Designed miniproteins, single chains, continued (4). Designs and how they scored, part 97

Each design is a single chain, and the fold is of that chain. pLDDT is the mean over its residues in the fold that is shown.

## One batch from the design tools (miniprotein)

Design m15571
Fold by ESMFold2-Fast:
Structure m15571 (fold): chain A 116 residues (1-116)
Amino acid sequence: MIKLVESGGGTFKEGSSATLTSKVSGTDFSKSNISWYSQKEGELLEFVASITADGKKYYAEKYKGRATISVDYSKKTAYLKLENLKVEDTATYYTVVVSEDGVLVMGEGVKLTVEA
């Protein structure tokens, strides 16, 4: 069973940086597609960034230049670094893993609050 444990949330000042982390278990991390999604209260789930199993990275337009997705395969940890935080980045952030055999698992989410 795939498990995702997210951390690195909390309350941050506008203009600062946050690094969200997701520790992955129960799958071959190197053969999985790993994505980050955000969900604001009362809104739909929104794509932020992904790393595919072949190492390609993709970013949603509004996050280009200020978001960085990375993975540490030895630690089985995925990271999302958000720079120049905006109040509008306030959301719950979820890791989604799609395994080599097509099983999709979403984490419990980590809350990020950005204050002016």
Scores: mean pLDDT 85

Design m15572
Fold by ESMFold2-Fast:
Structure m15572 (fold): chain A 72 residues (1-72)
Amino acid sequence: GKEKKKELKEELLKLIGEILDLIGDILELEEKLKKTTDEEEKKKLKEEIEKLKKKIEELLKKIKEIDKELKK
């Protein structure tokens, strides 16, 4: 009975860890963006930041589904 809930919690923690890593990557890219004056480099950094933000959004959707299953 409770084993499936434990597996879902472990998967949730793994996804949270992945989101924290992606947030770290975004913060590093935003710091680079603040120091960059080159317009093409700014564009590339903004595109990479947006890509990572979309990846976080996908992981958050997975977390929401797991949370929904945990409340059953």
Scores: mean pLDDT 84

Design m15573
Fold by ESMFold2-Fast:
Structure m15573 (fold): chain A 68 residues (1-68)
Amino acid sequence: SMRERLKRAKEEIKKLAKEDPEFTEMLIELAKRKPGLSPLEALQELLKETTNPEIREKLQKAIQRANQ
């Protein structure tokens, strides 16, 4: 369901923020530029904007897990 997908996306964001302070900064700046995004939309938007290969891989895996 959409609710379960959003819950998983929120948990994936928590994991990324805990592991990587750079990801936390990216989330804060995204929230300022594009307020009101869902957790899943935030992950997708960061993936579109990020060029760092390590962060891209983490975002791709997080989105995949949220969509399962």
Scores: mean pLDDT 81

Design m15574
Fold by ESMFold2-Fast:
Structure m15574 (fold): chain A 55 residues (1-55)
Amino acid sequence: MEAELERANAAILADLEARMREAGLSDAVIDEVLARVREGLEYANKLILENEKKE
């Protein structure tokens, strides 16, 4: 489960990075957005793992 969440997060971040580069965003903006998204995904993963343990 945890490894699958890590893989999903990596895929989401890679897709988002590719889309932002295609849109012509600066490296600084891309880094900021990716950092914030990664933080949110890590928090979401924690909640998902807690729910899976109860199910």
Scores: mean pLDDT 77

Design m15575
Fold by ESMFold2-Fast:
Structure m15575 (fold): chain A 64 residues (1-64)
Amino acid sequence: SMAELEKLRRSLEGAEKVVESGDPVQLRVALKELEEILEKAKELGDEELVRRAESIIQRIKELL
């Protein structure tokens, strides 16, 4: 649904800000949240959200 997509986009924007902080504790929390966002984005078929989530997950893994 559109409401679910909007919620996922906002959560993803929050995770992007956490990556900029570089705080390892916040990065680990964001990683778990992003994995859930990725799963839901795949279920909804939003390729843009899937790509964005995968990109952020990869960046976090490289920082940890």
Scores: mean pLDDT 81

Design m15576
Fold by ESMFold2-Fast:
Structure m15576 (fold): chain A 65 residues (1-65)
Amino acid sequence: LAEAHYNRGNALKNLGKYDEAIKEYNEAIRLKPDFAEAHYNRGNAYKSLGKYLEAEGDYNEAIKL
């Protein structure tokens, strides 16, 4: 389920495991492309890694949804 991947991503992000969190958010978005919260939190993980362009892309998608 998309929500299970999203929740796992959040747990990994809270542990500072940003690359692993992004992989889980990718799976959540693959299963539910309109999942605004997954786009937003993937953006936060990208920002934590210094990937500001990818973060901005995810924030823009979250706002559109």
Scores: mean pLDDT 89

Design m15577
Fold by ESMFold2-Fast:
Structure m15577 (fold): chain A 92 residues (1-92)
Amino acid sequence: SSQVVKELAELLANLAREGYSISVQVDGDKLTVTISGLSPIQLTAYALRFIGFGLDGLDVEVSINGDTLTVTIGGLTPEQIKLIEDAIAEGK
């Protein structure tokens, strides 16, 4: 839903404002967000939050490798991708 995408964008903007390293890659209707520099407790907490967006109707995959959280969101419109990218940029 549009609201769930806005909530996801706001979470990513907040992580960027807190100084976490966030990179984004776009492939068609998929957005891959990589967040690094997270502690073990932060990795667990944020992984659960991103999984929650999947339960709320987004096509979300979450993986953890070391201190890095990778989130892939599928089925996004170009407008939704831009919303997320702009939110991350604004948070920096």
Scores: mean pLDDT 85

Design m15578
Fold by ESMFold2-Fast:
Structure m15578 (fold): chain A 58 residues (1-58)
Amino acid sequence: GEVIIRVAEADSGLSREQVEELARAVAEGDEERLKRIAEEAGISPEQARSLGEAVLKE
């Protein structure tokens, strides 16, 4: 949700759109998409997955 998106923007430099794309990639089980967004943002795939999961569970 919105709180996790704002935290991710502040901590990781991800845009709102990138955080939303991570949540969608997690929901769709698209691990390759998740990994690509993580690489573009300079975070680990594990961190990206955790952020996407947190957005979906909020």
Scores: mean pLDDT 73

Design m15579
Fold by ESMFold2-Fast:
Structure m15579 (fold): chain A 107 residues (1-107)
Amino acid sequence: GAELLLRLGRYDEAIKLAEEELKKNPSATVYRLLGRAYLKKGEYDKAIEYYEKAIELNPTAGSYLNLGEAYYRKGEKDKAIEYYEKAIQLDPNNVRAKKLLEEVKKE
């Protein structure tokens, strides 16, 4: 499936398969996969768009964490901090979100 293609670095194939699934049944999971694929391709604005759509359907700590990472990679550190803090608000035990927040604040 699209997740396996993404893990193998076959980003364009993962995107094509995910876009086909999106036409049949839009879901937060498919939007998050598209966001991750575009993030890995360095297409940060598209990654942000798809993560925002995932959050509209199902806001999770993981989705906010992904959105924060996309903003950080785009160079928007203040936005990254905002979304890492939202991830921690939803899941106070999210070690990854806390670590990423500390790393951004050091810079």
Scores: mean pLDDT 88

Design m15580
Fold by ESMFold2-Fast:
Structure m15580 (fold): chain A 72 residues (1-72)
Amino acid sequence: SDELEYLRRANERVMKLVGEVAKTSKSKELVNEVVRTAQDEMGRGYRKGVEEAERSLRRVEEAAKRAIEKEK
């Protein structure tokens, strides 16, 4: 219920970040790396509960930042 709605919105935020990386990145490999990181971390967070999901989201955000920096 409330927790699932929170996680759904968190996933939407992550996928929006991935979309922004895809718009700015010219490297398909970097985009795919961020997508795989997002999917893996979201799955890990779901299995370990809400607190781990928050930590997993932070790792995905860091991966997105690194991918953007690699394009500079």
Scores: mean pLDDT 66

Design m15581
Fold by ESMFold2-Fast:
Structure m15581 (fold): chain A 62 residues (1-62)
Amino acid sequence: MKGDLVRALRDFEAPQPQGLSFRRGDLLEVLKEYSNGDLLARSLATGETGLVGSDLVEPVPA
């Protein structure tokens, strides 16, 4: 999923500073996948980068 786009399934406010906050429907670019299921992603809406749970997003179809 590195370089792929994913879409936020819900609004989310990150509880930690390394986490990414987003709104439902936001597009995120996946920068890195971690073995625990977390993603390092960049919000296309805000330009912010941070950790996001893979269960909070879905792949954007081609």
Scores: mean pLDDT 78

Design m15582
Fold by ESMFold2-Fast:
Structure m15582 (fold): chain A 57 residues (1-57)
Amino acid sequence: PVLIEQVVPPELLERAEKALKELIAKYGKFDESKIEEIAKKYGIPKTYLVKTIELLK
């Protein structure tokens, strides 16, 4: 959509969730630097992944 208010598309959130799951599965826990690398792998900004972590933990 063209609406700027929706800056976080659902697809991006889904990628962040999968990225978090993979991060935990590979490392058993996550560190900031590892979060950044996984976020880049999934093509998402680190900030989105961090927010997803807060939601899903």
Scores: mean pLDDT 68

Design m15583
Fold by ESMFold2-Fast:
Structure m15583 (fold): chain A 57 residues (1-57)
Amino acid sequence: SEAEEDILKSLNENPHISEEEKKKILEAVKEGLDKTEEVIAELLEKLGEEYPEELKK
């Protein structure tokens, strides 16, 4: 689906996304859930702040 392609692009462009979150998102997308886009947007914003490695350095 087109949503699947868009989500894959977003996940690939965001290296801060963990594999666990990526797997969860992809699974929801494959199920064809519309609310998946909302969850992805929320997770992407949340994961941006979950990247403290640069802050530690």
Scores: mean pLDDT 61

Design m15584
Fold by ESMFold2-Fast:
Structure m15584 (fold): chain A 55 residues (1-55)
Amino acid sequence: SELEERLKALEENGESVKEAVRENMKEHGVPEEKIEKALEELDKKFEERKKELLE
């Protein structure tokens, strides 16, 4: 369905953004635990966007 296509696009974009953020933070010597917290916040925002798209 069209919603499935949009969800896939959002997920792919989210993964790319998360990977870029992870690499940038690693490059600056940020501890992995702190990186994980930042990525969890991004995941929450992404989940809300997906939820709004479905609902």
Scores: mean pLDDT 77

Design m15585
Fold by ESMFold2-Fast:
Structure m15585 (fold): chain A 72 residues (1-72)
Amino acid sequence: MPSPEEQQQLIKEAQEHIKLGEEYLKQGNYEKALEHSKKALSLLMQTDMSDPEVRELMARAARIWREALEKK
């Protein structure tokens, strides 16, 4: 399991990628939305998956991935 500091850093980085992915989805840039959602999911997989915040972020990243893939 990551250290508390590492967990916080991974969550923060994943949040930034999710934010960018959501923004690119709104702009119709599905390739960039997919790229950022993949990076967010990769970061979140390194975290403690029992964390409710992590589970919420994974759901958001997965939604970005799904919507972008369907429209690509």
Scores: mean pLDDT 82

Design m15586
Fold by ESMFold2-Fast:
Structure m15586 (fold): chain A 90 residues (1-90)
Amino acid sequence: SMIDEEAPRNAELALRLAEEAVKYTEEGKIDKSDRLFIAAMILASVDLSPETLRRLAELTEKMADAYEKHGNKELAEFYRKVAERLRELA
């Protein structure tokens, strides 16, 4: 199907959006980073290959690092747990 043909492209786009979300979180632009990361997770849902899950886990860990740097320990812990679960699924 067209969705199956686009799944690898959507996974790559999802990872790029997650990378941009990390960058915005590092800049303290939390509202933009949250929206981008949610969009990335939705797009990733069409291709949950082990490789996509591993890369998404790495980017999720970077989100946690950025939130920790900005003093948001609650969101840092949340993203750490998400990264752990993504690694378990890979």
Scores: mean pLDDT 77

Design m15587
Fold by ESMFold2-Fast:
Structure m15587 (fold): chain A 109 residues (1-109)
Amino acid sequence: KKELIEELIEKSGVERSFLEERSRQIQELNDNKHPLEVVLALTAAILYELLVKKKTTYTNVKGETLPFPVTFNSVEELKKTPIERLYPVFNYYLRSGVIPEEFPELASL
């Protein structure tokens, strides 16, 4: 678990401190239903797909291809995005149980 989280943070290209702060905000908005480690791993994985892989779509649990509810062109654009605009993306993944296809190991978290 720990090594996976560190790898995801590194791959995301986003500062650890920013990811940790954003993950705490998401955890609080989600009524603390998920451990911080799970929220942090999902946050890093989703941001990696959006910022590094430039993905505009994802595959849901039924195998359907759907558009991401929000996309970012840069880390700077992400940092300027308020948490209330970002939260629906993460809430969708947390609620739907959808795991980013490049990180199937997140299913074990």
Scores: mean pLDDT 70

Design m15588
Fold by ESMFold2-Fast:
Structure m15588 (fold): chain A 62 residues (1-62)
Amino acid sequence: SDAAAVARAAGQLLGGPAGLSAAEGARLLDESTPEQRRNAAIAAGALLGLSPEEGLRAVEAV
């Protein structure tokens, strides 16, 4: 999966602005709670056509 695309989408779901970088998305994921991180990873993955497991793996790759 595209880890950078998941990081950007997850960052936006965590309250980041539209057009944020993958690095900014990764920072927001790192600063979130484990619950927020998991939920954002699954939701961002789903937006990109990934399974829940694929979304979680993509976030781990960021």
Scores: mean pLDDT 79

Design m15589
Fold by ESMFold2-Fast:
Structure m15589 (fold): chain A 57 residues (1-57)
Amino acid sequence: GAEKRKKQEEINREIAEKLREIGDAVDAGIAAARALRAAGASEEEARAALLAGIASG
């Protein structure tokens, strides 16, 4: 029925919003990791920055 469809549309919108937030956090983490690698940091340091960026964004 219409109520079930409205609930599904709401869920789909919430999922889309959360996926966008996750995408933005991942992009920020990747940028931080790339900056560290460009500065001569180790792969381990770059990986730590990527994970920290994702957790912070």
Scores: mean pLDDT 77

Design m15590
Fold by ESMFold2-Fast:
Structure m15590 (fold): chain A 90 residues (1-90)
Amino acid sequence: SLEEKIKELEEEIKKDPENAVVWGELGELLEKQKKYEEAADYYEKAGELFLEAGDDERAAYYYERAGDAYKKAGKYEKAKEAYAKAEELK
């Protein structure tokens, strides 16, 4: 189930909190549950970790997805900040 997959990925990030891909996947599953603000927070974390790894393209991708999810959550200032981070990375 969706809930089972979320728990699986939550255990993965406990074991390896720097695994940016897993943070991004967890964000996608939370978005499917319409938990938009939580999904956006996880996308932001994925973006931060990809940026730290020097992967500006994937960092920008996840910051843009965070912006979209914050916008769906009605968090317009956070959405604007996330979009700005994505634009800085091109």
Scores: mean pLDDT 89

Design m15591
Fold by ESMFold2-Fast:
Structure m15591 (fold): chain A 61 residues (1-61)
Amino acid sequence: SQAAQLAALRQQLVDEAFAVTRKIWAEEDAGKISREEAILRLKTEVDALGARYQAQAAAVA
């Protein structure tokens, strides 16, 4: 069903957001990037995930 497909897309977005967040903070903790760079990268990655979700959700409708 359409509702099940949208629910699956939401779960994928949540899972990917957690994975990206963990990866970025792990790189900051390891000294590979600054805290400011981590925040900017997180915003960029989350915005990209949100845009992808909106496009995929529209395609399911």
Scores: mean pLDDT 85

Design m15592
Fold by ESMFold2-Fast:
Structure m15592 (fold): chain A 85 residues (1-85)
Amino acid sequence: SHMEKKIEELESRVKELQEKLDAQIAENRATDPRITDELDKEVDKRAEMLTPAERVALRGSAYGVDPELVDELLTAIAELEKLKK
């Protein structure tokens, strides 16, 4: 029960942080001319071989997301993975 509640809270936090990551990528895409269709193709290709956490790190770095937000999301994912074991 306590563990289940903590998992649900972490899943909600991961979702919230992922939505914030996606929102920052969308904002940066609108304002940064370096974020091109060619970059999207390269990121998508590299992401095919990566874990969910590694994909977050790749997208965060490639799209210029706030490193603090990326770190918070990666920490939440790692905590969630530990609790699901």
Scores: mean pLDDT 86

Design m15593
Fold by ESMFold2-Fast:
Structure m15593 (fold): chain A 55 residues (1-55)
Amino acid sequence: SLKDEILELIEKIKELIKKAQEAYRNGDFEKADEIMKEINELLKKISELYRKLFG
């Protein structure tokens, strides 16, 4: 279902946030930036799915 897809994307974002935090702690700002770009793309997808669910 659309709701299950949103929940799976949220879990992926949580894992990516942990990886971004680890990259920042290690001073790997390039890796952290790439992970943040992935998070932003997943957030856009969640917004589109919310629009489908409630629009």
Scores: mean pLDDT 86

Design m15594
Fold by ESMFold2-Fast:
Structure m15594 (fold): chain A 56 residues (1-56)
Amino acid sequence: SKKIAKGAKKALDLNDPTAARAAAHEARKHGLSTAVPGGTAEGALQAAKEALAAVE
């Protein structure tokens, strides 16, 4: 879970939608409740925020 938290936080700090989407997919693989990242940058960043919150 710490790996997901670090990845999501770094993606959000850098405003990197590709890294944010990757972090959200990683969270989903671990059964964490997150929004499905959409095709938009905003959707990917939102999903990463939810992944970070779910790990806490």
Scores: mean pLDDT 74

Design m15595
Fold by ESMFold2-Fast:
Structure m15595 (fold): chain A 60 residues (1-60)
Amino acid sequence: SDKLIEELKKVAEEYAKLLEELNTKILNGELTPEEKEELMKKIKELEKRGTEIEEEILKE
């Protein structure tokens, strides 16, 4: 469980960083459609991984 909790924290930190990056680029008015899609894809992947780790923790 300790290892899973640590992995979940890392996923949450990366998720927050990507959201911050997305918001910063929007505020700067420089976000391209391609970059938006890539960032959203990465955010979605981290969200999925976070859910999988939470399910593992709850299964214990």
Scores: mean pLDDT 82

Design m15596
Fold by ESMFold2-Fast:
Structure m15596 (fold): chain A 86 residues (1-86)
Amino acid sequence: MTVVLELKGASVGERLSAIGIGVQAELEGGESTVETKGDTTTVRIENASEAVVERALAYAKELEHAGAKVTVEREGDELIITADMG
């Protein structure tokens, strides 16, 4: 499965947490790319394990509880999580 984490207006700590999910995926034989443009950080993970998917969804819930506007979309074999910190 492919996981995309898009963070808008995230703190340094929030960005590092998302990057850490990508690092876990790479250690498991997946691939992770990180792109930061302006206030938006995107972490794209290819060949994500079930554990990585669950961790990404748990992180999305943490961001929502912290006041972010979170959307979760599934497009085929791709899970797209967008978090807007305002």
Scores: mean pLDDT 87

Design m15597
Fold by ESMFold2-Fast:
Structure m15597 (fold): chain A 82 residues (1-82)
Amino acid sequence: DKDDPIAKAVYEADLLVWRARYENPEKGAKMIDLFNEAMRALAAKDYEAAIAKLEELKKLLEEEGMSTKPVDELIALLKKQL
């Protein structure tokens, strides 16, 4: 489908936050909430709101010393939709 690259990036970001939840349950819960808010914005095609929530998620991942690469790739793809 036309959204295949975004769907793949969403899948990789989802796996990252799911792993974060198991490694850091308290902060992982907040990461899951931010990812879910970003996905709701993406479903509404509110790319600016989705990017903002993903950037908040990225900051939490950086604070925990976790990789931000899947989130960075998703943000870059969504910025192309603007």
Scores: mean pLDDT 82

Design m15598
Fold by ESMFold2-Fast:
Structure m15598 (fold): chain A 67 residues (1-67)
Amino acid sequence: LAALNATLAALAAQAAALGLPALAATAAALVAVADTVAQTASAALLAQTLALLAQKAAQLAAALAAA
């Protein structure tokens, strides 16, 4: 979780530097969702949320590479 949050924060910073506020906002929203699920933790919900966050992080990385 901490490593994924660090990756999303780095992607948000890169998006902001490139002038892509929508990607920065998306990364910030994903961090907030991860934090909320971690506080409420059922193992199944945490696993599903981490899988979704990993997928969204990959999409953000691809979008930044294409920009």
Scores: mean pLDDT 67

Design m15599
Fold by ESMFold2-Fast:
Structure m15599 (fold): chain A 73 residues (1-73)
Amino acid sequence: MEEAIKGLEEVGELIEAGKYEEAYKKALELAEKYKEDKTIAAAALLGAALAYKKLGDYEKAEELVKKAKEVKA
């Protein structure tokens, strides 16, 4: 789990730095790698959604939020 937490921290740092494209790519990679961990996968999908929202892609952001809810259910 330490590696997953570090990855989520990196996603947050990329968003803070305004590197939204790098942020969502890394977040989606984490969601796929840790898909069996519902908590990590959902957190990663939400990170990707935030990055897409910052880029103005609201449709993609909303889709990822719905996907995160499905993973947690």
Scores: mean pLDDT 82

Design m15600
Fold by ESMFold2-Fast:
Structure m15600 (fold): chain A 81 residues (1-81)
Amino acid sequence: MKEEEIKKKIEELEKRRDGLVAEMNTLQAQLPTLSPEEQAAALERMHRLSDEVRDISIEIAKLKAELTGNEKLKEIVERLK
C-alpha cells in the first residue's frame, strides 16, 4: 500500500475505535444507575464493543508496523549518505 493510503486508513480506524471507546465509557458511567437487568444488557454490549476495539487496534498496529518499517528503511538509507 502507498504510505498516504496507510495513513488515511489508520485515521479512519482510529476514529472508529475512539467512537466505540466513547460508547463503552458512556455505558460504564451509566452502570450504577441501571437496574440489574439493564446492567446485564449493558455489560453484554460493552463486551461486544471491547471485542471490536481489540480487532481494530490489532489492524491499526499492523498498519503502523508497515508504515514504520518503510520510514526506518528511509532513515537507514539517509544515514548511509
Scores: mean pLDDT 78

Design m15601
Fold by ESMFold2-Fast:
Structure m15601 (fold): chain A 72 residues (1-72)
Amino acid sequence: SARRQQILAAIGAILRAIGEILDLERELEKVEKDESLSEEEKKKKIEELEEEIERERRRLEEAMARLRSIPS
């Protein structure tokens, strides 16, 4: 049961990280296309979103590493 719980927890973390990355990438696309924002405002928001995507990608890598460490 412990192994099953570890697998499910790792899969859950993977799915959450993927979902967050997709949401952040959609926000990035919206910012890039937002004609109401100045170039300076766009750059700042894009940099902030790219940093958040990078954090979620690290969480995804960590969750995948945990999944790989669980014996078959």
Scores: mean pLDDT 87

Design m15602
Fold by ESMFold2-Fast:
Parts: structure tokens; sequence; C-alpha cells
Structure m15602 (fold): chain A 55 residues (1-55)
């Protein structure tokens, strides 16, 4: 859905900024946790985590 896609985009952008402060590994773990707690499908979580890791 468009709302889930928008949320994922915002969370990835926030996690990119967080990675500059605390490092990529910590930002990846926090992003995964936030998306899982939001109840998003595993496919979207994996896509978001991969996007952050490849940035």
Amino acid sequence: SSMEEELVKKMVESAKKLAEQVGLDVALALLRRELEEAGLPQSLIDKAVKELAEA
C-alpha cells in the first residue's frame, strides 16, 4: 500500500542519518526492529534493510 511504502521511505531516510551517528550495523538493527514492531510484511522489511545496507 502507498502508506506502507511512504512509511518505509521515511524510516530508511531516518536510519541513513542515524547510521552517520552510531554506525551502519546499529542503524540496520534498529530499522529492522522498528519495521517489525510496525507490523510490516517481511518482504518490505528485507527490502528496506537491503536499501539501507546498499546506500
Scores: mean pLDDT 82

Design m15603
Fold by ESMFold2-Fast:
Structure m15603 (fold): chain A 65 residues (1-65)
Amino acid sequence: MAMEYLEKAEEALKAGNREMALLYMIQSLREAGVSEEDIVKLANEFRKDPEKGLELAREKVEEAL
């Protein structure tokens, strides 16, 4: 489920694993049916500010579900 991948992304980020956090965030967005264009934008936001990127991804997943 998309929300489970978001939880895993948050856990990975807290553990200092940015790469796994990004991968789980992307999986969550795809599971929620978010467009590839929006996924790319959110991935770029995550690379600049992981906490902000993940919050924006969470909002997008919740809107899509």
Scores: mean pLDDT 84

Design m15604
Fold by ESMFold2-Fast:
Structure m15604 (fold): chain A 95 residues (1-95)
Amino acid sequence: DTTLFLLAAARTGLGLVPLPQELIDEFNKIIDEVRKLYREGKLTPEKIEEYQKKIDELFAKALEHTKDDPLARREVEAAYQAFKEALEILKKEVE
């Protein structure tokens, strides 16, 4: 499943970056919530839009923490792209 693969890739990439534990915990919580709602068939376009906004905010914080580390910043950007792609696929599947 491409969506589950992309969510796993985002989690793995973020785990390679020296981010504050609280920020990592927030990312993992959102990934777990999206996966749960997806498996339960409860994911709606409105919920996906809410998660997209939350992820945009959290990734902005992660990018600020990695501004002086080009490799870490690249990993954050890759994780961001993977998560955004996962949400776009889910949005298309649920309308």
Scores: mean pLDDT 84

Design m15605
Fold by ESMFold2-Fast:
Structure m15605 (fold): chain A 89 residues (1-89)
Amino acid sequence: SGQEYYERGLRARRPSSAYLSYVGLNKAIEYYQKAIEIDPNYSEAYYNLGLTYLDLKDYDTAKEYYQKLIKDFPDSKYYKEAQEKIKEL
């Protein structure tokens, strides 16, 4: 399910070293993208993709995911958080 892949993405983001963090961030992206493929309405995965790209210092891609969340998921609990993140970019 989309939830299972989303949870795998959350786990991948928590490594204890910088090297494992880099590997984990890229693995988290794969899992969040898989969650969206299975459940396109998984707004939490879009928010966490934005956060993950911020951690990678890919500000343009992070902004795109936050903008997509705002455009496609106005009722998401992450709507206001995504708006604030875009203002900081």
Scores: mean pLDDT 82

Design m15606
Fold by ESMFold2-Fast:
Structure m15606 (fold): chain A 67 residues (1-67)
Amino acid sequence: MLTPEERAAEVARAERLFEEALPFLDEEERERLRRLLERVRRGEASVLDLEIEVGMLLLKRGVEEVT
């Protein structure tokens, strides 16, 4: 189980990832990522889950712009 310090660090990392990704996402993608961030804050998901989701959303965004 994560210590309170470890949990706080994970939440802080997740919040930074969310904020950094926000300018590159549309409204639907922001809502999806926000829901995942809430799960990380509740301990129901990890920061790694958020990192994977951000990567997938940015990849889809890039493909849509090229297409």
Scores: mean pLDDT 74

Design m15607
Fold by ESMFold2-Fast:
Structure m15607 (fold): chain A 66 residues (1-66)
Amino acid sequence: RDGGAAFAAIYGERLVAMFGGDGRGAGPDLVTDPAAAKEAIRNPAGYTPPLPALSEEERATLLAWL
């Protein structure tokens, strides 16, 4: 869609720490693998390092964006 920079702007520093500023950090590659990104957002504790806990509203918004 509009890339990891927009993701970072929406969800701030805590998600940037896991996904990186372009969505390609320590978490899944949000730009090139949206299926893996969706799975990580659904099951954040399943990843190493664990992804930050998201509210239901944050999770729904991210899944709609991806």
Scores: mean pLDDT 54

Design m15608
Fold by ESMFold2-Fast:
Structure m15608 (fold): chain A 91 residues (1-91)
Amino acid sequence: VEKIKELLDGASAAINAGDADRAVELLEQLTEEVKKAKLSKDEIHEIGIRLVALALQVVGAEIDGKLTPEQAERILEAVRKVMKALDEKEK
């Protein structure tokens, strides 16, 4: 759980810095950690809320010119993959 939170914080920082490659790398690691982790329903909900916040942050960074539309799309696709892995854990 702490590694998941660290990856979420790192992805947020990378998005704010306009570092799309690092944001994607951290989100790919987050997808693997979510797939391996045993998560409670509360942890799943907390991570889900933070992923929605990251998606909004990506849109904001594109509007602010910190990310190109292509970079924003790459990061949002990576966020969607994490959300899909998280949804599968609710089964």
Scores: mean pLDDT 84

